# Designed miniproteins, single chains, continued (3), part 68

Each design is a single chain, and the fold is of that chain. pLDDT is the mean over its residues in the fold that is shown.

## One batch from the design tools (miniprotein)

Design m10355
Fold by ESMFold2-Fast:
Structure m10355 (fold): chain A 92 residues (1-92)
Amino acid sequence: DTGRDIDYYNTSMSYMRTSTTRPRNGDTDGAMTDMNSSMSYMSRTSNPPTRAIDMTRNSMDRLRSGDTSGAMRDMNRAMGMMRRRMDDMRSR
């Protein structure tokens, strides 16, 4: 069900976007919560984006160890992968 998968991707992307802005404001705990929520919604799709999920986990590990810049890079890469996958689903 492509429509349901797109809805889950949109919800996941929303959490990913907020997770990248929260550390700038010192809200690391909020960012971690948003990352967990995004992975939860990704995992509910019929064909989970395992690479994006793994990159989100790596981002969380970096954020926990104080590597905020590395975490942001990994999250931006994960979001890029999600956008391409959504574009492919929307076009077909």
Scores: mean pLDDT 81

Design m10356
Fold by ESMFold2-Fast:
Structure m10356 (fold): chain A 86 residues (1-86)
Amino acid sequence: MKEELKKKLEEMLKNGSISQEAKDLLVAALDGAEPKELAKMYEKVSGAKVEDTEEDYEYVKEILEEIIKNIKELLEEEKKKKEEEE
């Protein structure tokens, strides 16, 4: 799963759906990077200020979890597309 998600992120970068920094952030999240590191990377991607607080860490974690879930759903859609092939 983790490797499949990383490949999907690479495809999204090639298609212009995400930035290089967004890809790096999501890869770091998949690799279990510490919350502070993820928060700093998120600040660069979003342009929003992250205050190094527990609240901001929780907020960033929720956003990253939602994005990862959406990418998993995209992988499931691609599996359905393969069913059209014989």
Scores: mean pLDDT 75

Design m10357
Fold by ESMFold2-Fast:
Structure m10357 (fold): chain A 99 residues (1-99)
Amino acid sequence: MEEVKKLFEEAIKLASEAGNAASRGDLETARELFQKAIEVAREAKKVAETLPDPQLAEDYKRAAETIERMARKAAESTDPFEADVYATLAVIAGAVALI
């Protein structure tokens, strides 16, 4: 539980920082931060799979997959506005998982 939550907090932080970089037109920095968010989300998914409650494990796994998918779309975006939208969706997915 604690490990998964820390990984989601880190993924949220990276996605938020990436969104801010994209909003400033710094897509190069944004892409690096989105790639880090993807790596953290993948780690969160692996840790979630080890949770003893099957339903909670599935919920966290799905949230991690959503963060990864949104961060990937953001990293592939050539439009700063589109990148920021996907970053926001990644942040929302992570935040909802922590409630």
Scores: mean pLDDT 84

Design m10358
Fold by ESMFold2-Fast:
Structure m10358 (fold): chain A 93 residues (1-93)
Amino acid sequence: SMEELREKLNELAEEVLRKAEELKKSGTSKAPEVYAEGLLRLAGMLRKAGASEEAVEKVERAAELVKELDPEQALELIEFASRRLEEIGESLK
């Protein structure tokens, strides 16, 4: 249901933002991995919600590409993407 998708998107956003805060304290070297994992979880959610195979594959490919980002750039993108996921989740009400 749309409500279940909203709840899962909000949970993902909160978890990834929490990991981003931990990275600021412990060191940002794992930020690309955290971003990639977040994108793979998003791809799985989109597949279950009935998104097109092309859309899901684009997100999965983005997950592979973000592993090559500088840690500081990855951290900024994590924070941006997580805020966007929360906004999208709220819009699905």
Scores: mean pLDDT 77

Design m10359
Fold by ESMFold2-Fast:
Structure m10359 (fold): chain A 80 residues (1-80)
Amino acid sequence: SPLLAELEALIAEADQLVADVDAGRVSVEEARARTQALLDRLAALFREAERQGFEIPPELLERLSRAVQRVLDRLNELEA
């Protein structure tokens, strides 16, 4: 499924952002912009899933929730 592939790619992008933040490779402004882009894309993918009547697997929802939470936690730490 194209939706499943895009959700998996979003998890990989989120994990890369966390790695970049942890390594000190990104500014606060860049981290904020990349976080917003990830959240906007996630919202669009969820709306598309709902439009198609596609049920996202619970395991994938759990992985997405954890990936998003990691990004938000790192952004919060970086902005402090």
Scores: mean pLDDT 87

Design m10360
Fold by ESMFold2-Fast:
Structure m10360 (fold): chain A 103 residues (1-103)
Amino acid sequence: GADAMAAALAPVLGEEFAEAAREALRMIERLREAGYDEVAEEAGRVLAAALNLGRLGRTELAVEYLREATRYGELALKGDAEEAREKLRELARRAEEEVRRLE
């Protein structure tokens, strides 16, 4: 769960990163519970890329991506799932590109 992930990440990547990742994972869980599976999938891609950025030493950038993903997830829950899906897809593409530049 989100709390277990944060507890595992905090000693390695810091409390701010762990908190941002916890909030993002909780948002993904809420999106799936609400039936927004496509939005949750795109948010999950952002989370995966942000975890890679954190491991590659770009923790501040990763936190920015995680917070942005959480904001777009909130947009979907407020009734704008299509806009949220498009914004998250673009965000995931950018985050994945940042990871590729560091490999």
Scores: mean pLDDT 89

Design m10361
Fold by ESMFold2-Fast:
Structure m10361 (fold): chain A 62 residues (1-62)
Amino acid sequence: SEEKAIEQLRLLAKNSPDIRDGLDGKKLEEGYWSVNSQMPLGKEHVETAHKDDLVQPVDFTK
């Protein structure tokens, strides 16, 4: 489940260096690339980290 999701994400980033290099470099740096490059912990974490890694909300730690 989660482990397979991580492998899928790693495979996506590894097999698709074009997205990392950037068809739309702005979109990649926006968070998608950072998540895949930083080795996502899980599918849900990838989506969460995608936003958190890009822009940390005011409630990131309270």
Scores: mean pLDDT 44

Design m10362
Fold by ESMFold2-Fast:
Structure m10362 (fold): chain A 95 residues (1-95)
Amino acid sequence: SALKAAHEARLEEARRFIEEQLKEVEEYAEKNLDPERKELLIEAARFVAEANLRKLELEAKLELGEIAREEYEAQVAALTAEVRARAAEVEAWLA
């Protein structure tokens, strides 16, 4: 459907944006952090990026009627909690 094509286009645009942001994070880490902290930051950034892409995929599935709202809300809440936990871990390590 046209709606499915629109969601696929949005996901591809989001993937390109995330790849560019991850390169900027890697360049920042290379210039400013020791190897251990660099790897931690890059791994955390990739985790957050993948979680955000999964949220967009779940939103598309919900709008296409491929997933129930209750399941969508549960999965998005779980992903949000994991992202917050990972961010707190990185902040504690960099402090």
Scores: mean pLDDT 82

Design m10363
Fold by ESMFold2-Fast:
Structure m10363 (fold): chain A 60 residues (1-60)
Amino acid sequence: MEEGRERLKRLAVEAAREMPPEQVDAFIDQLEAGLRAAGYSDEDIEEFRAAVRKAVEQAR
């Protein structure tokens, strides 16, 4: 469901903003692995990565 993907993206962004910078890389790696295992496309995974990176950059 489209709504589920957007909700997960929002939650990932919020989690990344609240965690210490040194944990963000591990979080992104785990997010990629989890999404891939759940059957998300490479395109969806890249959107999640980009959203998390952008949020972390803006939070600094």
Scores: mean pLDDT 75

Design m10364
Fold by ESMFold2-Fast:
Structure m10364 (fold): chain A 92 residues (1-92)
Amino acid sequence: MSVREKILRGMHVIAIGGLALAVETSKNPALRNQNLAAMVDLLADVSDDAAALARIRALADRFRATQSPADLAALVAAVDAVAARLTAQLLA
């Protein structure tokens, strides 16, 4: 992987983490949903793991419908797993 590709991957990992934190901490449902949509779109752009993306989309749809802390925790855990894989690729 080139230095430029490593920098871009690192920026994407930071952006994903920031958007996930914004989803977790936002009190405004409209802003939360905007941050959630941006996070899913960024993950779709940077990850080629179709199964993980499908799972994250399903979890995002569930959280959008329920607004439950348990559904949020499941979504964040799935996003963190993708971010960890992207980080491992960056460090290789």
Scores: mean pLDDT 81

Design m10365
Fold by ESMFold2-Fast:
Structure m10365 (fold): chain A 109 residues (1-109)
Amino acid sequence: PTVRKLSELFREAYEALRAGDAERAIKAIKEMTDLAVKESETNPWATLLAAWALYELGQEAVRLADEGRISYEDAAKVLRAISEGLEKLGFKNVAEELKKQADELEKRA
């Protein structure tokens, strides 16, 4: 069930970003992170899949901001939520890079 739920949350976050709803996207990102953390001891591959999905959502947020489809402020908020999630999942270096990217996007807001 973890793959199906992660896939559903990924789709929800992706659709929310495409619709310009950063708050809904952040909610789905946080639920995805919490699920992966909860399942990590019994299903370590869930951590890897969630990290991959979070990274892809971060790339989509940057792309949408560069295309003017969401604000740089909203993209920065999404990247900060993803960074927090990746840090909780043990991907500290990637999380720090996304945090720096969020800071840069915020300067353009």
Scores: mean pLDDT 86

Design m10366
Fold by ESMFold2-Fast:
Structure m10366 (fold): chain A 55 residues (1-55)
Amino acid sequence: SQQQQLQQQIQALQIQIDNVRKALEEETDPRMKQTLQEIIDSLQQEIQQLQQQLQ
């Protein structure tokens, strides 16, 4: 179903966020920390858009 496809996409994005957060925890360079946070924010925005289609 379309709901299953959306759930799978959300799951994949959540895994990507987890991986980026792990990289962020290990990072010491402030510029790279900023870039990683921006990536997390973008992925979270994508999840929000997909979740709106499920609500």
Scores: mean pLDDT 88

Design m10367
Fold by ESMFold2-Fast:
Structure m10367 (fold): chain A 80 residues (1-80)
Amino acid sequence: HMEELRRVNREFARAAAEEFKKAGLDIAVPESADTPGVEEVIREAQEAGAKVVRLPEDEASRLWGEKQAPAFDAAAARVA
């Protein structure tokens, strides 16, 4: 269901924005992630108050493990 998937993505984007804001983190997105769907998710996260930055693939992956994964886990727990 596209409507259900979109709703879940929107809820996750909002939860992620709140968790990242609470942790004082920016959402890092690889520069290679330039599909239309990615831009829509980024826009929804920014509308929810998140700060989004584009980084080289290796730097984005490194930040994921160090700082972003815990915030995403917290956001996922809120929408699950």
Scores: mean pLDDT 63

Design m10368
Fold by ESMFold2-Fast:
Structure m10368 (fold): chain A 92 residues (1-92)
Amino acid sequence: SRIEELLERAAELLVRAAELLGEEVSREEALEAARALAEALARAIREFGEEAVEARLAEIAAEDARTVSPEVAELGREALRLLLEAARLRLE
């Protein structure tokens, strides 16, 4: 249930980010994307370690902050934080 709560919250943030970018994304589509991303992050942590994955996500967030509005960048950063937390819980 904790993992599902994190994925639902991440999906909500992804829907808001899409809306600000002028795109229409359903909550169901965002939730499927959140699940896929959390699974990909869990695999990356297993292969490269948590610190390396966190460093790479920080680089991606910095690049995004240069190309999208600060509001969209913040939503994306918070969504990634929740997805990383969900990935960590899947590995326990």
Scores: mean pLDDT 84

Design m10369
Fold by ESMFold2-Fast:
Structure m10369 (fold): chain A 63 residues (1-63)
Amino acid sequence: MEEALEHYQRGLEAWKAGNYREAARHFAEAVRKFAETYGPDHPLVREVGRLLVEATEKLAAAK
């Protein structure tokens, strides 16, 4: 749980800094760990998953 929260926080910090690659990496770890703990339908998992998709889309748009 603690590591999932740390990844989520680091992902948000990277997102705010415009570092979408680091944000996506941290959100991917956070969503995986939250899904393992709470299940894939938990609101927190859905929210972090949405942020992961947005970070990935930002990276794709930069290509």
Scores: mean pLDDT 80

Design m10370
Fold by ESMFold2-Fast:
Order: sequence, then structure tokens, then C-alpha cells
Structure m10370 (fold): chain A 89 residues (1-89)
Amino acid sequence: EELEIEDLTIKAYSPKGELLIEVKIKVNEKGEVIEISIKGTEKGYEEARKLYGEQVELLEEIYKWLKEEKKGMKEVVEKLRKKELELLK
């Protein structure tokens, strides 16, 4: 078995292919978040929220959980992984 939860990258693009926001989350083998990095502008974030609603809300929820609870990470990582697969559609 090597179900390595290494790094999760979520990118939100405009319909024209412009990068609006990028979220990088690094996790260990136990699903604990080691690092989180969010890159984007306020305008990029607002535009992504308008275009992708639910996906952006999930990113907000994950960020809030990481800020408030460092120990609930396995559940957060599982939700993130599922949503990453949907964003690739």
C-alpha cells in the first residue's frame, strides 16, 4: 500500500483559462495538514466564487477548519480529495 496523501493542489480558472486562485495543501501519511498556501487576489477569489460557488465554499470551509482545528484533518483531507476530482471535470 502507498496511499500517500502528499500534496493537494486546487486551481480555479476562468472560462478563458486565467488562473483565479491556487490552493496548495501539504499533508502527511496520517492525513494531518503540514502546510497550507493560498495564492490569489480578492478579485480573483470573488470571480471564482461567482463561477464555481460550491467549490470555493469548500475551500473556505477547509481553511476555516485548518485555522480552528488542527486535529480534524483526516475528514477535511477526504472532502478535499473528493472535490479535487470534481474540479477536474
Scores: mean pLDDT 61

Design m10371
Fold by ESMFold2-Fast:
Structure m10371 (fold): chain A 73 residues (1-73)
Amino acid sequence: SALKQAGRELALAGSHAGMLEIARSLGIEATPEQIAELRAQRARLRALKAQHPQLAAQLDAAIADIDALLAEL
């Protein structure tokens, strides 16, 4: 169950981040709601990492991608 939850959160965060990166490349500014959701997704990934340290590598990669994107938004 924990692996399914982690997989779902990783897929959702990756999809949302990818969409925002494409929008940014087109000069489309992210909305406050989109930025808030991205931050919420990052918080959920951090919580999963705390609960499941064995998944740290995959979760850290996703968190780093979100951090890089947020720095550009």
Scores: mean pLDDT 84

Design m10372
Fold by ESMFold2-Fast:
Structure m10372 (fold): chain A 101 residues (1-101)
Amino acid sequence: ELEQIRAIVDTLEADPRTAPFRALPTLDQNGLPELLPAPMSLDTIRELIENGEIKSLDELMAEINTMVGNVLVTNPADSPLVAQAAAMWDTALALRQEILS
């Protein structure tokens, strides 16, 4: 699973649409991550993988879900960031399904 976990993160980071989510803050406004109970980015997810804190696809999906959820609760529904976060989640689900198939 570790190679598959890394492959998903590598694929998400290679997508230019995920640029806003690569580093903290995961939001378009400075200071908002300090008010979030669980700030998250793709760089943070990669660090958690390398530190051995993400060991399964389910753990990876949970961290991606936290990142997407942060965008959804801090932005209006018609925001381009919300659409980009939803697209990233759909891509992650598709990649996970491909691995499990």
Scores: mean pLDDT 71

Design m10373
Fold by ESMFold2-Fast:
Structure m10373 (fold): chain A 61 residues (1-61)
Amino acid sequence: SAELEEAKKELEELEREGVRRVLEGADPQQVSAETRARAKEIIERYAKRAGMEPEELEKLL
């Protein structure tokens, strides 16, 4: 589905940005915590748009 593809792309971009920040000298623990929080928001947002539970969408990623 379009929502699944968009969620996957946004999550992959988020993870790449996090890695880049760490390589540029950011605190790995802080970046990891922020990335997880943002990932949860992304999954919840797309799951709501797709009419499914976040847990169900996460299993499809």
Scores: mean pLDDT 84

Design m10374
Fold by ESMFold2-Fast:
Structure m10374 (fold): chain A 88 residues (1-88)
Amino acid sequence: SAEELLREAIELGRKAVEVAMEAIKVGKTLEVIKRAIGAALAAIGVIFEAERLLKSDLPDEEKARRGRELIENARRALEAAEEAIRRA
């Protein structure tokens, strides 16, 4: 369902934030910290938009379309966060 897609985006986004925060905590270079901050901000944006869409009266088709885009954005944020922690 559209709601399931949006919740998946939120869960992936929350995981990306968690990984990014760990990268910031253990990161020893400015470049690692910058990458982690970028990933965290992207993930927070996904979470905010997905939560907004869950509360909206938009048609399920539109929510599903946007949910799929947000899942892809969350996956990219998670990948960036995981790369940052590997370089920490």
Scores: mean pLDDT 88

Design m10375
Fold by ESMFold2-Fast:
Structure m10375 (fold): chain A 86 residues (1-86)
Amino acid sequence: SRDEELVEEIRRAAREFETTHDPVHALRIQLLGKEAYELGLERAIEVAEEVARRLEPRLADAPVDDPEYQARAAALAAEAAARRAA
């Protein structure tokens, strides 16, 4: 289900952010959380809120208005879709 997919991807993005400290993963966490709220996916929302509490305030500094980071986040989303297809 999309709920399970978003849970996995939020957890993956959180692990990558904690490991690399690359702001692209912080942006991805914010974008995935937004999608979970827009779709009303209860489990993914709970996981997004847990991750946000654990990683605050670092997620607040995510580069939401940076087009280069937006492009990198979109590339990570495409990689996630490819992993699900494999």
Scores: mean pLDDT 82

Design m10376
Fold by ESMFold2-Fast:
Structure m10376 (fold): chain A 91 residues (1-91)
Amino acid sequence: GLAGAAAGLAGGTAAALGGTGEGLILGIAGALAGIGGLYLFLKLGDWLGAAAEGLVGGLLGFLGGLLGGSVLGVILGAAGTVLGAAGLAAA
């Protein structure tokens, strides 16, 4: 619902703001944690439906931010924002 949408939009924003120098160190640690979390949330998300969609969007946006403003990071951030908006519409 709304909480999932907020997480997705926040993740998208974080992706857009990625690429700081500190992001290199935190990005590696966060990307590993995010990938693990995303894999677990994808498996659990099938059981949680639309609510999990916003959380997945947030994680994708977070991973995009951690990729440091690369083209892939922008794409993941956009995907996170779209999933967050879909969660908001579903709320």
Scores: mean pLDDT 52

Design m10377
Fold by ESMFold2-Fast:
Structure m10377 (fold): chain A 64 residues (1-64)
Amino acid sequence: MLSVEEVREFARFAAAHLPPGTVVEVRVPASDAEEAKRALEEAGFEVTRVEIRGDEATITAVKR
């Protein structure tokens, strides 16, 4: 699982280097799901799915 800070770093890197339409998936603690979603949206990703399973959240996003 990634921390919110690691999601922000990944999202900025991915936004700069990956082509539009790239699908990314990150796993974070369920308690951090909303902050991780915001980090992806701030970096220019469209969050398409948030799936919570126990203490883990899987967030799927597409680069705009």
Scores: mean pLDDT 83

Design m10378
Fold by ESMFold2-Fast:
Structure m10378 (fold): chain A 117 residues (1-117)
Amino acid sequence: SPSEFDKVAAEVYELKNKLISDPNAPFELRLAAEVAMTLIELARRKDVLSEEVRKKLLEIAKYIIENLYSDPLGALEYAYKKVKELAEKETDPEAKEVLQRLADLIGEVISIVKSLS
């Protein structure tokens, strides 16, 4: 529902703002929050994505923020797997391309996070 969307979006924006304002915040947490924000922004794309796909992107963003401090890499790997599954099942060419590009972006972020260890 819109109220659920607005709540998750607000939680993601608040978390990102806290991480940006903290000079001691680990870079991997900032990257995970940016991925969650990208998921929220794409969940607004009613012009390209179905309601079912947009709802699943919100659920993935919520998973990232709930697991960000305990397991940022695991949260990103979960997001990658779920977005890739959505892309593989998508039959609309434009929506499929958007989801494939999102999966690629998350994969690149995972590679960066692994390089920080």
Scores: mean pLDDT 87

Design m10379
Fold by ESMFold2-Fast:
Structure m10379 (fold): chain A 65 residues (1-65)
Amino acid sequence: MTELIKEIINAMDAGDEKKAVELAKKYYELAPNDIYALTLLLMAATIAGMKETAKLFAEYINEIE
């Protein structure tokens, strides 16, 4: 799980939003209730300017309620 988070961050650092989105979907399927990790990833995507990735993580966090 931690390895997948690192891969998402690496994709964002590389500017590869398509890869970041695909990895984000995979992460949510494996850990749908990890609100802390999803929140940190949302912040990272927002800082990186990845609008689609940030929107995806925000939607996932809303599902946790």
Scores: mean pLDDT 78

Design m10380
Fold by ESMFold2-Fast:
Structure m10380 (fold): chain A 63 residues (1-63)
Amino acid sequence: SGSRAGNAAAGAYGAGVAGDEAGARHLMEQAKRYGSPEAGEAAGRAGLAGDAAGAGHWGQLAS
């Protein structure tokens, strides 16, 4: 099964891309709770900025 932290980070990215700042921040906090605060923060920020290249970076942090 996939990592809960990785799934939360992916959700933060998706919410950010959709323009849902509150949802992105909520999912960043969930990634932190599940043990990947850096991945959650990077994913949320990349999503909010529309940065597809940043998605690759936070994926590596979640690994």
Scores: mean pLDDT 71

Design m10381
Fold by ESMFold2-Fast:
Parts: C-alpha cells; sequence; structure tokens
Structure m10381 (fold): chain A 57 residues (1-57)
C-alpha cells in the first residue's frame, strides 16, 4: 500500500494526528511488524494489527 493509503486508513480510524504520525514513522522503520510498532507507539499489538490490516499490510 502507498503511504497516502496508510495515512488515510489511520485518519479514518479516528486517531489523533500525533498518533497517526508515530505509527507511520514506525511502519517506515520496522515495516508491518505489529509488535515493534506497538512498542514504539505505546498502542496494543491488537490495535496495531487491526490498523495494518485496514491499510492493506
Amino acid sequence: ASYEEIVAALRAAGLSDETAEAILRAIMEYGADARAIAEATGLSQATVSRLLRAAGL
């Protein structure tokens, strides 16, 4: 998926701009690793997994 599609999915999920940016940066650094993104952003792994699926990752 494109970065624009990922950003659109995160915004559609009702996340704050700060949280959406943190997740996007973590995806750029770690890829589609839900555990690594969860540890970097402070979100639950289950939430991150749902967001990645919504973004087509």
Scores: mean pLDDT 76

Design m10382
Fold by ESMFold2-Fast:
Structure m10382 (fold): chain A 69 residues (1-69)
Amino acid sequence: MKEELKKKAEDYKKKAETYERGVQAANRGIELAKDDPETAEVLRDAADRLSQAAEKYKNEYEKLKKEIE
């Protein structure tokens, strides 16, 4: 049981990290698109969506981590 919960927690952590990297990539794109407000706006929307997903999986990870400990 502990191993199954640990595996699930690791999966959530990896998903959160993947989405966090996506947010960082979108933020770099926003800086590069300084002269293209339409592209910058699309990237801000993408960053917001990725940030929400990262927060969701980070919360699931923290919940499972507390249960395992």
Scores: mean pLDDT 82

Design m10383
Fold by ESMFold2-Fast:
Structure m10383 (fold): chain A 100 residues (1-100)
Amino acid sequence: DPLLPELVEWLKKKVAETESLKNIPDEYIEILARTVLEAVEKYGLPREALKPIADLVLDGLKELFSLPTVSKKVAEIAIKNRVDKVIEEHRDELLALAQA
């Protein structure tokens, strides 16, 4: 799926531009990208929602990912919970992106 590599590359660039996030392992960026893509498909959201959701998730996890160490299991749980919360809070706005 070409969407997953594109989202990963976009997220890597976003992370590199954010000082507190620049040390996040590539594996965690890939987990975030995959979790967002799966959620967009699961909730029937437009593809235009991928980047906004990923951006809001990264912003919400800045404090966690600024810690010296974050285990993969904690990262996976935190990413999934934040993705679900973003979609719940912004569903109508995210659906409207397909009409822009």
Scores: mean pLDDT 82

Design m10384
Fold by ESMFold2-Fast:
Structure m10384 (fold): chain A 70 residues (1-70)
Amino acid sequence: SSLEKKIAELKKIREELKKEIEEVEKELAELKADPSTSPLEIARKEATLAVLKAGLDFTEELIKKLEEEL
């Protein structure tokens, strides 16, 4: 398989991660706006967001590295 195909697949993963991050950020904002939301529920959602953002950063770094090989 070509580097171009690998880069294309990683770009799909990047767009999916960006979409998930935006959805989780919206959910987190809604939870924080509701005074009945438990602090533990907020903390779990923040942890999920942190993991997704780390995954996005890693994916973007891989794309950059592979594009440098073209």
Scores: mean pLDDT 88

Design m10385
Fold by ESMFold2-Fast:
Structure m10385 (fold): chain A 62 residues (1-62)
Amino acid sequence: MKEYYDFGANSDTLDLGIKLQELQERRRELEERIRAGDTSAEKELKEVEEQIEALKKGNNEG
């Protein structure tokens, strides 16, 4: 596979598991934007990183 199209998935009815995956994908996109000079992506990257870690720690709940 050479290159894939990355589109925003509909997460209106998705659960926490899928939300975590979306955050991980968004993180990668934000890193690319930061390298391109997108300063707004830097702030959002921090937010996404914090959410990912919070979800992983909170996942201990049943």
Scores: mean pLDDT 68

Design m10386
Fold by ESMFold2-Fast:
Structure m10386 (fold): chain A 87 residues (1-87)
Amino acid sequence: SDEEVVEKTREAAENLKKYMETASTDEIELLAGRFFREVEELAKKLSEESRKELVKIMEEIIKFAESKGLRQEVLDKLRKRVEEIRK
């Protein structure tokens, strides 16, 4: 179900944040990019309501990456990817 996909994505995001705590900014960029790619594929199959929940999860990953010093150029590219899912 959509609800199970959203919950699994939240669990994956929390695990990602744990890995990102000790990662370099280059590793954070790679990990966030891979996670966003997976979320983008899931979003194609979900309802508008469930896509809004994926957007919230992606925004939390961006905030966390920003707090870890990820470059503004990379953060802006990630934000653009969120806007494409929001449509």
Scores: mean pLDDT 88

Design m10387
Fold by ESMFold2-Fast:
Structure m10387 (fold): chain A 100 residues (1-100)
Amino acid sequence: AQERLDRIVAEARENIDKILTEAEKKMKQAKSIEDIRKVYNEAKEKLDSIFKKAVEEIQKLAEVDPEGAARALNELSRLYFEAKEKLDKLYKEQIEKVKS
């Protein structure tokens, strides 16, 4: 159970990092506010999807390891909120850059 929980969280972290890296690259290459908004919305949907999938997988393991599942959910929630904050900051910075 613990090894599976650790893998779910690690996979979610890796996928979140890839989504953020790709979003930053695409936003920096975008020439319009509309293109930046599209990248932001797509990245936000991908983050929500990764979080939902990881939560569902952890909840299935809660029947076998409720304490491990609770720790994994807490770590996953922290990663998700930090990722959304980073994405929001990146979005604001790229919008301001295009307006200049």
Scores: mean pLDDT 86

Design m10388
Fold by ESMFold2-Fast:
Structure m10388 (fold): chain A 63 residues (1-63)
Amino acid sequence: SDARRQATVDRQIALAQRDLPPARRAATLARIRGAPSPHQAMRILIDVFVDDGMRRIRRSVGL
């Protein structure tokens, strides 16, 4: 349903706002809102979190 779709998108927005650095947040929110489906929005969010996590790990080891 549209309400369920919107609730899923709202949760993805909340996760991006809570857990991503401000510099990545605006671009990630734009990508989530522009996604053609909630599934694709979730894939975008997962990919961004994985990339951010890998970037933090690389920085911690001097890469």
Scores: mean pLDDT 75

Design m10389
Fold by ESMFold2-Fast:
Structure m10389 (fold): chain A 65 residues (1-65)
Amino acid sequence: SPLERALEALRRLIDYLVDRGEPEEQIREQLDRAIDFLGRRFGLSPEQVEELRREALEHLKKLLG
């Protein structure tokens, strides 16, 4: 699904930024931009965009916690 493809792209971005040692604040800024871009690119509904954001932040929390 478009949502699953967007989520996979965000998880790869998060993994990349964490591996590079980027500060959490900069990772969150990059995620906000990526979520906005992917939401428009895949035509996601507002509910799907919020699910995408929730899943991305949970993934980030697991890697940093």
Scores: mean pLDDT 86

